# Ledger of designs, part 42: designed miniproteins, single chains, continued (4)

Each design is a single chain, and the fold is of that chain. pLDDT is the mean over its residues in the fold that is shown.

## One batch from the design tools (miniprotein)

Design m13432
Fold by ESMFold2-Fast:
Structure m13432 (fold): chain A 61 residues (1-61)
Amino acid sequence: GAMAELAADVARISKALAEAKKIVDENPDFGDKELAEKLREVASDVGPDAVRLTQADEAAR
């Protein structure tokens, strides 16, 4: 049902955030452009709801 789909989306977003943090932690030599690119890749894989989180982070910069 819709609630199960929402739970799955939340789980995917959580995994994407963990992957993004891993990329930042394992690649301290990456510049802002490289980090932004990798974060966009992760956001695109998770879907549109994750894009809002990355957009908020980019706005905060």
Scores: mean pLDDT 65

Design m13433
Fold by ESMFold2-Fast:
Structure m13433 (fold): chain A 88 residues (1-88)
Amino acid sequence: SSDLSAFTDLDEEAAALRALTEEIRRLQAEIAELEARGEDTSEARRRLASLVSAAGILISAVRSSGAELSPEVQAAVDAAEAAIRETV
């Protein structure tokens, strides 16, 4: 439905989850590269932990909303959960 009346809008949450997933993936790659070079990963790991926490809170909020999830919202949640499970 293209009508927003009585619609629970989770598009912003889905967009935020997609952005967080991409940043988590980027930091995972950055940490792997830093470790391969024997460089300090402390700041990147701290940032990764913060993003993982933010994504987890947002996933919980989406799931607790009681809303019927669109395929796009469900895909965003699934991608974020996969990224969290793959954190180094």
Scores: mean pLDDT 80

Design m13434
Fold by ESMFold2-Fast:
Structure m13434 (fold): chain A 83 residues (1-83)
Amino acid sequence: MKEFTILEVKEVTSPRSGEKFYVIKYKNKKGEIRVAIFLETPDRITFSPPAKDGEKVALTSSSGDQIVAELKGDELKIEIHHF
């Protein structure tokens, strides 16, 4: 059975669409820290795949804003790219 401990949740709002993204830093059952992003829209929730330290994950808003999250050591880095 999968057990996860949520360590940090950051809310990021897309400037163009107003959509809310949540960047989650969590510890898996092996004690490894991973990050994932999820996007809440009125009709669904979309999840990124999980990333380990040094990997990036991204989700794109309906307006084309890309939310990128990376774990770099103990630091959760979040970038917003507009196209």
Scores: mean pLDDT 76

Design m13435
Fold by ESMFold2-Fast:
Structure m13435 (fold): chain A 61 residues (1-61)
Amino acid sequence: SEEEKREVLMALDLLSEVFPQHAERFAELKERVENAKTDEELLSVRREIDGLLQEAVAAAA
């Protein structure tokens, strides 16, 4: 849905500020969100965001 897309895009913008070293990866995910036409495509992006967050948190520890 458009609401879910907007929510994910906002989250990616915030993550780019918190983890600027991963900004390019988040930018790629933003393109995938913008091009997503189904909820399953959005779920795929959300899973990748979760993976990147775990990786970024582990690197920051």
Scores: mean pLDDT 78

Design m13436
Fold by ESMFold2-Fast:
Structure m13436 (fold): chain A 71 residues (1-71)
Amino acid sequence: SMEEVIEEATEIAVKGVLSLYPDASREDLKAEAYPIVKREVERLAALGFSPDEIRERAALIASFEVIEKLK
């Protein structure tokens, strides 16, 4: 389901950020990543991407945007 893709992409994004910023709060990263992931999942789904492509792309975009906010 779309909700499962959002949850999985959010977890991937958070793990990605934590690999570079291990002292960051996981809960704060989830709160920041979730709305970005949701936005991107909805956008990519509308463009006809597959669930696997959506998960990968949404997670990557969310990780980059969260990292920019940490600067």
Scores: mean pLDDT 88

Design m13437
Fold by ESMFold2-Fast:
Structure m13437 (fold): chain A 62 residues (1-62)
Amino acid sequence: MLIRARAVRDVGPTTPAVLGLRKGDVVTVLKVYSDGMAVARDAAGHVGLVGLSDLEVLEVVE
């Protein structure tokens, strides 16, 4: 299952592994980890780590 989510705040890339987002950006969550981190893809195709606390779930898709 893929999750469609929206950034609730601006998130700067603090490390190369972290996905940079602006508030309101929609991402596809590819994988969720037990520590509250997720791998997500933005609309431009960039893939990186995002904190689940920085995301609002919009839709769960197959």
Scores: mean pLDDT 76

Design m13438
Fold by ESMFold2-Fast:
Structure m13438 (fold): chain A 73 residues (1-73)
Amino acid sequence: MSRQEQTLAQLQQDREETRRQIRELEEQIREAIASNAPQEQIEELELRLLVLDIVLGATEVVIEQIKKRMAAQ
């Protein structure tokens, strides 16, 4: 495989892992709200979710750029 194909495969794996972490964190937030957890705990979980959303968006942009380069060749 080319270096670009290997990098793309790794980024796709990283994207799936980030999506999994987002789903788990969304469930944790839902459970925290349902159990009337301290506001500070809920805010910490929401901040982690925001960071993961940013990471996911950045990873998807890089994946699309690599795909465009591969398609242009």
Scores: mean pLDDT 84

Design m13439
Fold by ESMFold2-Fast:
Structure m13439 (fold): chain A 73 residues (1-73)
Amino acid sequence: AIPRIALSRKSNQELSAALLSSALKDHTQVELLLEGSDKPLLVTRQMLADRAQLLAQVPQDLRDVVLRALDLL
C-alpha cells in the first residue's frame, strides 16, 4: 500500500516532514493529502528533485506549507 500523509497549514510541519522522510525510506512513492483536496498528490523521491514541478501541482495558498515540509527533509 502507498502511505498517505496529511499536510495542512495547521499540521505540525516537523512531524509531517519526519513521517514523509520515514515513508520514503521504505517506499518509492507517498500520497500527500493536502488541506481542502479530496485527491492526494503522488510524491516520489525523483519528484523531490524537481520541486518547481511538484509545487506547481499544489494550490497557491498551500505552496508555502509544502515548501516548509520539504525544507525540513
Scores: mean pLDDT 73

Design m13440
Fold by ESMFold2-Fast:
Structure m13440 (fold): chain A 81 residues (1-81)
Amino acid sequence: SAEDEAEELIVLLRNGIAELRELLANNAPKSEIEKQIELIKEIVKKLEEVLPKVTDPALRARAEAEIARAREEIKRAEEFI
């Protein structure tokens, strides 16, 4: 279902952001940070594509908040590298 897909994508997005934070904290190579940013962008795109099919308002709100957080994390990482 769209709800199951959104839940899975939120978990992947949270894990992707956690990995990005670890890479930044450990001064990982720019190429690894860029690769992680691209993976997060793909997850955000997939979540935005499924979001209109999600009928649960609470899940939609949670997904929108996670997307906003991801975009802010990406922006900060791109400014760092």
Scores: mean pLDDT 90

Design m13441
Fold by ESMFold2-Fast:
Structure m13441 (fold): chain A 68 residues (1-68)
Amino acid sequence: SLEDKLYQAALALMSDPSLSVEQVERWILWAFRNTPELSKEQQLAILERLKEERPEYAAALDRVEEEL
């Protein structure tokens, strides 16, 4: 699904040691804004799954949620 593709892409970026938290946050927000097929409910579901898998990103993911 599109939701799973964005979730997996975000996890890959979070696992890249060359990327800062701020860069990952920016890319997730950009992806959400440039994927019109993805509903707000689906965006929130992706953010919830990411917080469960990577709790160290919770603050950054909360900032993405505030921008939705």
Scores: mean pLDDT 87

Design m13442
Fold by ESMFold2-Fast:
Structure m13442 (fold): chain A 100 residues (1-100)
Amino acid sequence: SKIEELKKIKEKLEKGEMEPEEAISEASKIVLGIELPSVEEVLVYLAEQAAKAGVEISDREEAAAKLRAGMTAEQEKEMAIKLIEEFIELLKAEEEKKKK
């Protein structure tokens, strides 16, 4: 399943077996159907989609601004892990909706 694939990517990223950019590229391909090469590009893409839908996503705008301010490697890894966790929760919510 897509959820199990995302969990595997998250585990590899946490163990340092996968770089943040590689993890985000693979995760975005699974969830969005497009390969986005960085956490910043995914956050910008999601913020743009939310704006088009009239939804405010302050946390993602703040994260994107922090990336533009020269985030450290550890901070980039933390943001990548958080983004993959959000993707897992999104897919879980969609599966729950199908059961109702």
Scores: mean pLDDT 70

Design m13443
Fold by ESMFold2-Fast:
Structure m13443 (fold): chain A 100 residues (1-100)
Amino acid sequence: SDRELNRLVTLVEAQVTMLRMLGWELRRVAEKTEDEEIKEELLELAEELFEEADRFEARAAAARAARDIEAARRTLEELERFRREALERIKELLEKEEES
């Protein structure tokens, strides 16, 4: 239904916004990091978050245009998986910084 499609696309857009905010926060942390290797990894991860946010936003727009509810659902599921994996990578990098 159009209602379900709009719900799924809105959830993707909300998570895209969160990925972008997370990317900016990683850049802020990187600016304060003295370990060059960790700094580079944080900046690379931030760039990946921005690139993936753009890709998921484009996929959500395409699903909306095509009225493809299954494409919107797959996009949300993949974004939720990516976000979970990204948060774990961030945790590991920040723990490495604190112990170095």
Scores: mean pLDDT 88

Design m13444
Fold by ESMFold2-Fast:
Structure m13444 (fold): chain A 62 residues (1-62)
Amino acid sequence: LVGKLAVAKKDAVIVGHPDAVVPKGSLFRILEVLDDNYVKAQLLALNVEVVLPKKYLEIIPG
C-alpha cells in the first residue's frame, strides 16, 4: 500500500479534524499503514498529510 495512489470512495472526515471533510474523488498517496483500519496519506490537492480510515479509500492499480 505504501507509495500507492488512492481515491476517496465517498466524502471522508479527517481523523483529528472532524470539521474537515474531503470530497469523494479526492486523490491521495499512501505514506504509511498505521493499522488494519487507518492509513497516513498525502492529500495531493492541498499537499497535506492526513489520517483516514482505509475503508474510505480505493487503491488505484498500477
Scores: mean pLDDT 77

Design m13445
Fold by ESMFold2-Fast:
Structure m13445 (fold): chain A 103 residues (1-103)
Amino acid sequence: SSMFEEIEKGIEKLEKNIEEGSDPEENLKKVEEIFKKIIKVGLNSKTPEELKKSLELLDKLEELLSKLREKITDPELRLRAEILEGMLGIVKGVLELELRRLG
């Protein structure tokens, strides 16, 4: 899927930006953008293979969000990151349940 490739490139760019010490608020906005793209792909996934790929991308995004959160000192941005971590967990649970349902 072309959208999976776009998401993977977005994740790679985000990882580089976090490593280079780019603005945490800008990086958090990119996490939110990538997350929305993964939700769209995940909800339109019709095969176990597509659902597994969506879950793999969510795991990578969750790891990057965790690394980003360690660099956030602003309380409002930290709360926003924590809310986003919770939302990622919920979406992962929904996609895992759908994967189990498909066999």
Scores: mean pLDDT 86

Design m13446
Fold by ESMFold2-Fast:
Structure m13446 (fold): chain A 98 residues (1-98)
Amino acid sequence: MTEEEALKAYKEGKLTPELEKLRNDILDFMEKALGITDPEELRELFLSFVEKLKKNYNIPKEVLLDLVKSAIDTLAKKFGLSEEERQELIEEAEKIIN
């Protein structure tokens, strides 16, 4: 699948096999993350996970970043992260993806 086809499918709300696998990997990480109580350990584990996603998936940066930002928002709500801590995590993830 081309990068353009992947972006179009994502924008139309369609899950390709590659996007479905990526979403499942993110969901599996999120389930594991629920057991973590240390915010710094969570941050390090999450950023390591984002680096693995970038290495393992040939998906448009825009799509990967959007999914990662959604995951960060969910984690921030569950762990009670401040808006500043949430934005720092987003910026660190953007640096890895870009």
Scores: mean pLDDT 74

Design m13447
Fold by ESMFold2-Fast:
Structure m13447 (fold): chain A 65 residues (1-65)
Amino acid sequence: EIEEIRKWVDDKVAEFEKAGKPREAKLLRQLYDALLKQNLPVEEIKKRIENYVKKIETGKLLPDP
């Protein structure tokens, strides 16, 4: 389960980098690492990551850190 989520995140990071979105790719990996550190259930981690990916794909403005 966790391995499946990790592979999906790695695939999405690579996809965003190839699409010319390296900042979004980096932020996605950072989000995943932060969620893992919080010991959240796999389902909750997946939901939060999917929400972030959806924001990128729908062109919503990301906060500029």
Scores: mean pLDDT 73

Design m13448
Fold by ESMFold2-Fast:
Structure m13448 (fold): chain A 66 residues (1-66)
Amino acid sequence: SSPSVEELVAAFAEASQTWPVTPAQLARFLAREAREGGYDPAEVLAVARRLLPPEVAEALERVLAE
């Protein structure tokens, strides 16, 4: 079974502590996983605004609008 939206975003939040990527790169990886997993982008963005740093959530909003 696929992880929930909260589990998906929480995994990226934990990875962001040790993963040497920019906020924009992290946002692109999360957007790709969300799209490939069939997640609702609005739900992913809402959880990201709660669990991720503001700069990552802002970058995610821009990537999801592309």
Scores: mean pLDDT 83

Design m13449
Fold by ESMFold2-Fast:
Structure m13449 (fold): chain A 67 residues (1-67)
Amino acid sequence: MDKVMDMMREGKRLFEDGRELERVGEELGRSNPEAGEVAFRGGRELFRRGKELMDKGDRMMKNIMNN
């Protein structure tokens, strides 16, 4: 169970960090388009990785609960 919880917690952290970095990138892009684009792309990657980890953890938890 701990491994699933760690995976979900890390995934949620990356997901939230990615969403915030995307938002920061959009705001920053208004005054510095290059820096904004870098931050936005970084946020998208973190968001994607976080979602994948959360989906993986959810799948593992469902497997444990349905066995």
Scores: mean pLDDT 81

Design m13450
Fold by ESMFold2-Fast:
Structure m13450 (fold): chain A 91 residues (1-91)
Amino acid sequence: DAARRRALAEALLARAEELAARLEDPEVAEYLREAAREAAEAILAGDSRKVAVIYTAVGIEAAAADIEGKENDAAQLRALARAIAEAADAA
């Protein structure tokens, strides 16, 4: 259902803005917004493979943020990964 995918994509983008507002690093915020936009587009297209690739990339970025000591930023990136997985499962 295209209408369902659109609603899920819009909810994901709204969630991403809430998460980005909690970040102090503007580069991480830019990455989070871009990853959410790409995931939303993939959900709208029904591209499950691309959603999985983006989900994995966000998880890797979260791990990198933890290694750099950016624990808050890593937590927001993991929250985005969960939101992407939930939206994909519901689509």
Scores: mean pLDDT 88

Design m13451
Fold by ESMFold2-Fast:
Structure m13451 (fold): chain A 83 residues (1-83)
Amino acid sequence: MAEELRERARELAARALEGDEVAGIEAATLAALAAAEEGDLETARKTVEQLRELLANEETLSPEAVEAARRGLERVEEALREA
């Protein structure tokens, strides 16, 4: 249900604007999952690359942000394999 994922992503993106780093990562993940569900695999792949780049610099992230990025990467890669 791409629309419900997008709505949740919008709520998390609003929290990210207030400085919630984990919410920003989760918003990007949910938006990518919605894109994959709708067949927009290019957008989902771009998010995979962004999450990999973020994890390559994990020393700059909080432990919670690292965990959110790892979970997000796994979820988006799984969705892409099933598409």
Scores: mean pLDDT 81

Design m13452
Fold by ESMFold2-Fast:
Structure m13452 (fold): chain A 70 residues (1-70)
Amino acid sequence: FEKMIQLAQEINDILKSVPGVTSAEVTVDPAKKTVNVKVTHEPSAEKAVQEALKEAEKLAKENGYSLKVE
């Protein structure tokens, strides 16, 4: 339970650290072993957001979860 909250928080922090991100929502589904991410960003931030999503995907996979972007 606590580890899932920590994973969601770390992924949220990664996304929100990107300049040009206007909102980020991270939800963990333990039954499906997925981390669901909703992020809105300025067009100029698209490349940085994609890099952050790859980092988030790596963290999720290390914890046995798949990253899904909405």
Scores: mean pLDDT 80

Design m13453
Fold by ESMFold2-Fast:
Structure m13453 (fold): chain A 68 residues (1-68)
Amino acid sequence: LTPEQEAEVDLALYEIQAAIALTHPDEDSAEWLRRVAEGLRELAEKYPEVADEIRQAADWFEAQAEAL
């Protein structure tokens, strides 16, 4: 992963979380976590070199939603 790609992935991840927070400020916590997981899975498709790491993060958010 180049520094440029790392910065792009970090920015995209931040934008996903920020968009969800702004759009769904009163959303159920479980649904919010599932939306983050879904956004992360889409991000993994764009960055195959770090897809496993991104999918692990998505799985974690989904597990948190299931645990609620």
Scores: mean pLDDT 72

Design m13454
Fold by ESMFold2-Fast:
Structure m13454 (fold): chain A 64 residues (1-64)
Amino acid sequence: SKEEAAKKNEEGAKKAIESGEKQGDGGGAVSAGMMARKDGLELGSERGIRAGEEAIEHGRKLRA
């Protein structure tokens, strides 16, 4: 269950990145990444934390 939740958070972060790229808006990717990171911390999921951090980093680059 925790692993499944982490995977869903990871997929959500990926979708936010794709949406951000399509719209040229990194803010959405950063917001989704922050949510995924928070959920990953609460779940104790390294995967969720990493997915969130990756989305935040990617979102920042979209606006860099």
Scores: mean pLDDT 71

Design m13455
Fold by ESMFold2-Fast:
Structure m13455 (fold): chain A 95 residues (1-95)
Amino acid sequence: SGVMKGIFSIVRTSMRTYIDQKDYDSLQHILDLLLEYAELLKEEAPKDVAIETLKIAIEYLEQLYDYALSKGDTQSATLIQQTIDYLRKLLKELE
């Protein structure tokens, strides 16, 4: 939905700032919060809403992964990829 895409766009902008600053602790913290909320979403949200939201989150994290690589930041890219892999696992469990 447009609202969820808007929220993830704002979150992605914050993460880009952490990548630019090489603030790996803040990047890891926000990624950990996304994982926590993804698990809550799986447990508490309607299945269709959980699936749609996880797909949007993965899409935005993939864009962020490409951004980190474009900056030569393999450390940020690795952290983001680990989060994408976990979200894809959650998505597969919902399907």
Scores: mean pLDDT 84

Design m13456
Fold by ESMFold2-Fast:
Structure m13456 (fold): chain A 64 residues (1-64)
Amino acid sequence: SLEDEIDAAMGTMFGTVLRGEIDEEDKKLIENFVKKMSEAGIKAAMEANPEAKPIIEKAWEELK
């Protein structure tokens, strides 16, 4: 489902950030992914990942 796909992608993104291992290509992929996420997609991600909601919300606000 869309929620499962977003959850997997967010998990990978946070894992990369936590390791501090962000290559130029990884950064570009993360930026493109976030930009492609609609408001509905962001809300779905927050609902599917309550524990990650503050991080997702902050990233979305920073993109504005």
Scores: mean pLDDT 61

Design m13457
Fold by ESMFold2-Fast:
Structure m13457 (fold): chain A 70 residues (1-70)
Amino acid sequence: MSDDSGRTLTDLGDTVRGTSDDLRRRSDVLQDIGDKTGDQSLYDQSVSLQTQGDRYDGLSDTLYGMAVDT
C-alpha cells in the first residue's frame, strides 16, 4: 500500500492528469469528426468528454496541491 502520502498524491495526480489528457484528446477527435461530418451528436459527445476532462484536470490540480501541503 502507498504509505508515502506526498509521493502517493503526486503519483495519483499524474495518473489523473493522464486520464484528463486522454479524455481531452478523445474530445478533440470527436469534435474534428463532427466538424467533417456535420454530426451534432458528435459535438455533444465531444463537449461531454471535454467536461469530464476538465473535472479530472481539477482533481489532478487538487492532488498536486495536497502533495505540496502534505
Scores: mean pLDDT 78

Design m13458
Fold by ESMFold2-Fast:
Structure m13458 (fold): chain A 61 residues (1-61)
Amino acid sequence: SMAERLADVLVEEGLLAPEHRQAVRDFLEKYGDEELIERVARVVANAHGKDPEALVEKVRA
């Protein structure tokens, strides 16, 4: 799912601690739609000075 991919990409990019991956994934799978997941990816990327569109592309199926 996009939720699983966002959680994995955030850990891979060092933006989320590995021990928090499952909690973030579970939250996004329960409450997040595709639009919200992409918005979270862009907001987190921007907050860390990363390219928001590049992060969204990594998360997309």
Scores: mean pLDDT 81

Design m13459
Fold by ESMFold2-Fast:
Parts: sequence; C-alpha cells; structure tokens
Structure m13459 (fold): chain A 64 residues (1-64)
Amino acid sequence: GASLELIEQLKTLTAGPELAAFLQERVGLSEAAARRVAADPEALLKLVATLPEELAQQVLSLMS
C-alpha cells in the first residue's frame, strides 16, 4: 500500500484532467468509477491507501 507521506501530499494537490484516464487504464476502474473517484478527494485518498507505492506515486504526479 501507499505510504502515509504520499497520502498526506495528495491532500494538498488538485486532481489533474488525466487522473480519471489513469485510474481507468492503470488501476482498472470503470469510466464512471474513475470519474467519481477523481472528483472526490476522500474516495481518492482511500483508493491510494490500497495501491502499490508505484501506482500511488503516479497518481501524485498527475495532480498539480
């Protein structure tokens, strides 16, 4: 799972426009679920906590 430091950093960032596409393609969410999670910071943080470190880091990279 993602580190607490990565989760903390995600709280301070805005979701990028490509985040939903990343969640669909790389995490395996449906289009509807990916769009919902990308727009919901709480759901995004919960999801990131369950991801491998590498995927969590990529989510962080898509947020600006």
Scores: mean pLDDT 72

Design m13460
Fold by ESMFold2-Fast:
Structure m13460 (fold): chain A 76 residues (1-76)
Amino acid sequence: ELEKLQEEFKKLFEEVSKLPKEVQDKAKEKLNAIREKYRKRAEEAAAKGDEEELKKISIEIAKEQIKALKEIIEEA
């Protein structure tokens, strides 16, 4: 699942990269906000060596980033 999500993210990010800089900046801000939202949870999972939780966090981040990029493309 994570591999498919990463491929979808890459395709959407390539679409955003063709849009004006203002739209690209909005995308970057949203992606950074999503990563920051999960930072504490990821740090706690890493400290515990919880590989299953780290995989779940990676999947959740990928899904939220994909959703954010789709919303940006739709609003452009």
Scores: mean pLDDT 81

Design m13461
Fold by ESMFold2-Fast:
Structure m13461 (fold): chain A 70 residues (1-70)
Amino acid sequence: DEIERVQKLAAKAAEIAKELGADEALVERLEKLSKSTDPSAGEDFDKTMRELLASLSREDRERFLQALAP
């Protein structure tokens, strides 16, 4: 289920982003995606993740990706 996968990834990403001190607006978008049942949530998640990764330092980006990995 793509929606369930996006919800779980968005919830985990929001938690890690908060710990790294990421932009509050991006964290809020991820938290909203973690509760979304919209079929377009996957596209919104991809866009939000690209914006988040672009906003992080190289070190924080590496930490984020490692923490998000299964």
Scores: mean pLDDT 80

Design m13462
Fold by ESMFold2-Fast:
Structure m13462 (fold): chain A 62 residues (1-62)
Amino acid sequence: SHEQLEKAERLLVEALLRGEISAEVASRAGKLVNQGKIEEAAELLREAGAEETAERLLELFK
């Protein structure tokens, strides 16, 4: 839904601002989320060391 996409975008922006992920990772994860590829986005975040952000992202789409 649009609300889930907005929450996911805010989550990624907040992680970027905290220095938890790079701008490149945030951009790539955001594109995957917009494509409905939530598991792939979460995997990308985990590989970048942002495990908590990955878990929160998955919770938004359960």
Scores: mean pLDDT 86

Design m13463
Fold by ESMFold2-Fast:
Structure m13463 (fold): chain A 65 residues (1-65)
Amino acid sequence: DEEERKEKFKEIVKKNEPLRKKTIELLRANNTPLALLMIEIGEKMLELALQGKVDEALEFLLTAG
């Protein structure tokens, strides 16, 4: 159900945190406006998704481009 999927999603996010952190570090090392924008979009998308606001996350992605 929805709650079980939400818990599994949070566990996947936590398990993949080292990969996410490394990706952010690589983007910051690139130090271009596009790379920094990608970090900001990714962080906001993840925040909304963790809150269960998937539709709002998609709307944000469409308006951020």
Scores: mean pLDDT 73

Design m13464
Fold by ESMFold2-Fast:
Structure m13464 (fold): chain A 79 residues (1-79)
Amino acid sequence: APTREQLRAVAREIAALIAAGRYEEAIALGKEWFPAAVAVLGATSPEFLASMVALSALAGRLGRPELATRVVDLSALLE
């Protein structure tokens, strides 16, 4: 299982992809890491949810809100 440090590194990579305009790749990377992050941090952990919200906010602000919504929907299914 990945460590918290590895999850933080992935979050930085996702932010870099968003900055480069690669929104679909950023969302896909987040989706691939989602089950591992749930296993390590727990589905209801504030750190995990904050990371998902940050990704969604960045994608929405950059003009692709439909892609950001999929990340939020995944977090809602865990409640």
Scores: mean pLDDT 62

Design m13465
Fold by ESMFold2-Fast:
Order: sequence, then C-alpha cells, then structure tokens
Structure m13465 (fold): chain A 92 residues (1-92)
Amino acid sequence: MKLKITGFNRTGAEVTIEVDGSASAEEIGREAERETLVDPRAVELAVKAAKPGETAFATADGRVERLSEEEALRRAREASRTQDAVVVTRIP
C-alpha cells in the first residue's frame, strides 16, 4: 500500500513524496518530516484518518478532515499561511 504525501511548510515550499503505507504512522511522519520539513504530528493525523482510496488534510495544531484531493490541497495552501499543513492520499 502506497501513500502520496504533500507537505506545505511556512516557507511556501510544497513538496510531494510517495512512501510505503505499511509502516507505522509515526515512522511515516518521520520520513515525511525529513523530506518535506513539515511537522510530523500533522502527517500522523492525516495518515491515521485516510482509509484506502481516501485523502485527508491535517495541520500541526490538530485539525484533520477527510476531503477530495482538490479540496484538501486548497485547504492546505490556505493553512500554510500560518502553520504547517499536509495532504495524504492512501493509494489502494
């Protein structure tokens, strides 16, 4: 199972990575932090929320929502003005 993770950090950088979704949410969070420089807590929340075929949006302050990929990316860009945000899509 593969995860597509897009990190939005406060510097305006948008970085997309693909990772193995069989790892723990904490391990995935650490990998995403190394590659995208976003808060791993946001990644862990999004990974736990996204079921196979779903997309989740999360922020470092603990907001998480399951949305379409387009809506999740829009909200992540808006949130990135004030905090780290992430979009995770769990590929079946």
Scores: mean pLDDT 82

Design m13466
Fold by ESMFold2-Fast:
Structure m13466 (fold): chain A 63 residues (1-63)
Amino acid sequence: MEKVVERIPLSQADVDAARADPFGFVKRIKDQAEKRYPGAEVVDIAILPTPGGGVAIVTLAVP
C-alpha cells in the first residue's frame, strides 16, 4: 500500500464551505480521490491558510 500526498488549491469560498460543512468537504475530497485513484482511502486532510483561500494537503492510501 502506497501513500500519495496531493495538494489541492482552495478559493476563499472553498475554505468557507469546508468550515460550514466539514463532512461534505471530506466527501468531496474522497470523490475526487476515487476518480484519480480507484480504491484509494483518505488517511489525512490538513488545510493551510493562504491569502485569499487555502491549500488542502491530502494524504491518500493507494492499494
Scores: mean pLDDT 78

Design m13467
Fold by ESMFold2-Fast:
Structure m13467 (fold): chain A 90 residues (1-90)
Amino acid sequence: MTLEELREVAERLAKLGIEYAKKLGDESLVNMLKEQLEAVREAAEKGDFDALADAVIQLSKFTIELANKAGDQEAADFARKELERVEAAR
């Protein structure tokens, strides 16, 4: 996995998590995920691969939980595949 691929995955997972948190009406979780998205962008600008990998792992776990609550099997499966890919690359 490249730094750019890892950033793109982390941003996609954060945006998905924000969308599901909004659908569930969890304003606190929306704000937390927005802060995580900003941290992802900062880590990418600094070239911090480990921070991005950790962010993908954490965001994948949140996205799986939120997608399952929303009944979105496709989003949950996407997040699981990205989690497995990052864990295999460490």
Scores: mean pLDDT 80

Design m13468
Fold by ESMFold2-Fast:
Structure m13468 (fold): chain A 63 residues (1-63)
Amino acid sequence: DLAQAEQLRAQGEKEIAKGKELLKEADEKGGDLKLVQTGIGHLLRGIGLQTQADLLLRKLGLG
């Protein structure tokens, strides 16, 4: 439903923000590979959640 699409979009935004923060921390710590990998993982998850939200909105006739 619409609430589910909104939740997925909000969670996607949070995941992207978390990924960016982890990548910044990795840079500040001289390229910590674990932080880079985790940050990239969060960015990809966030993009996936936003895509799912868009597909749900289209299914509901709202996109």
Scores: mean pLDDT 83

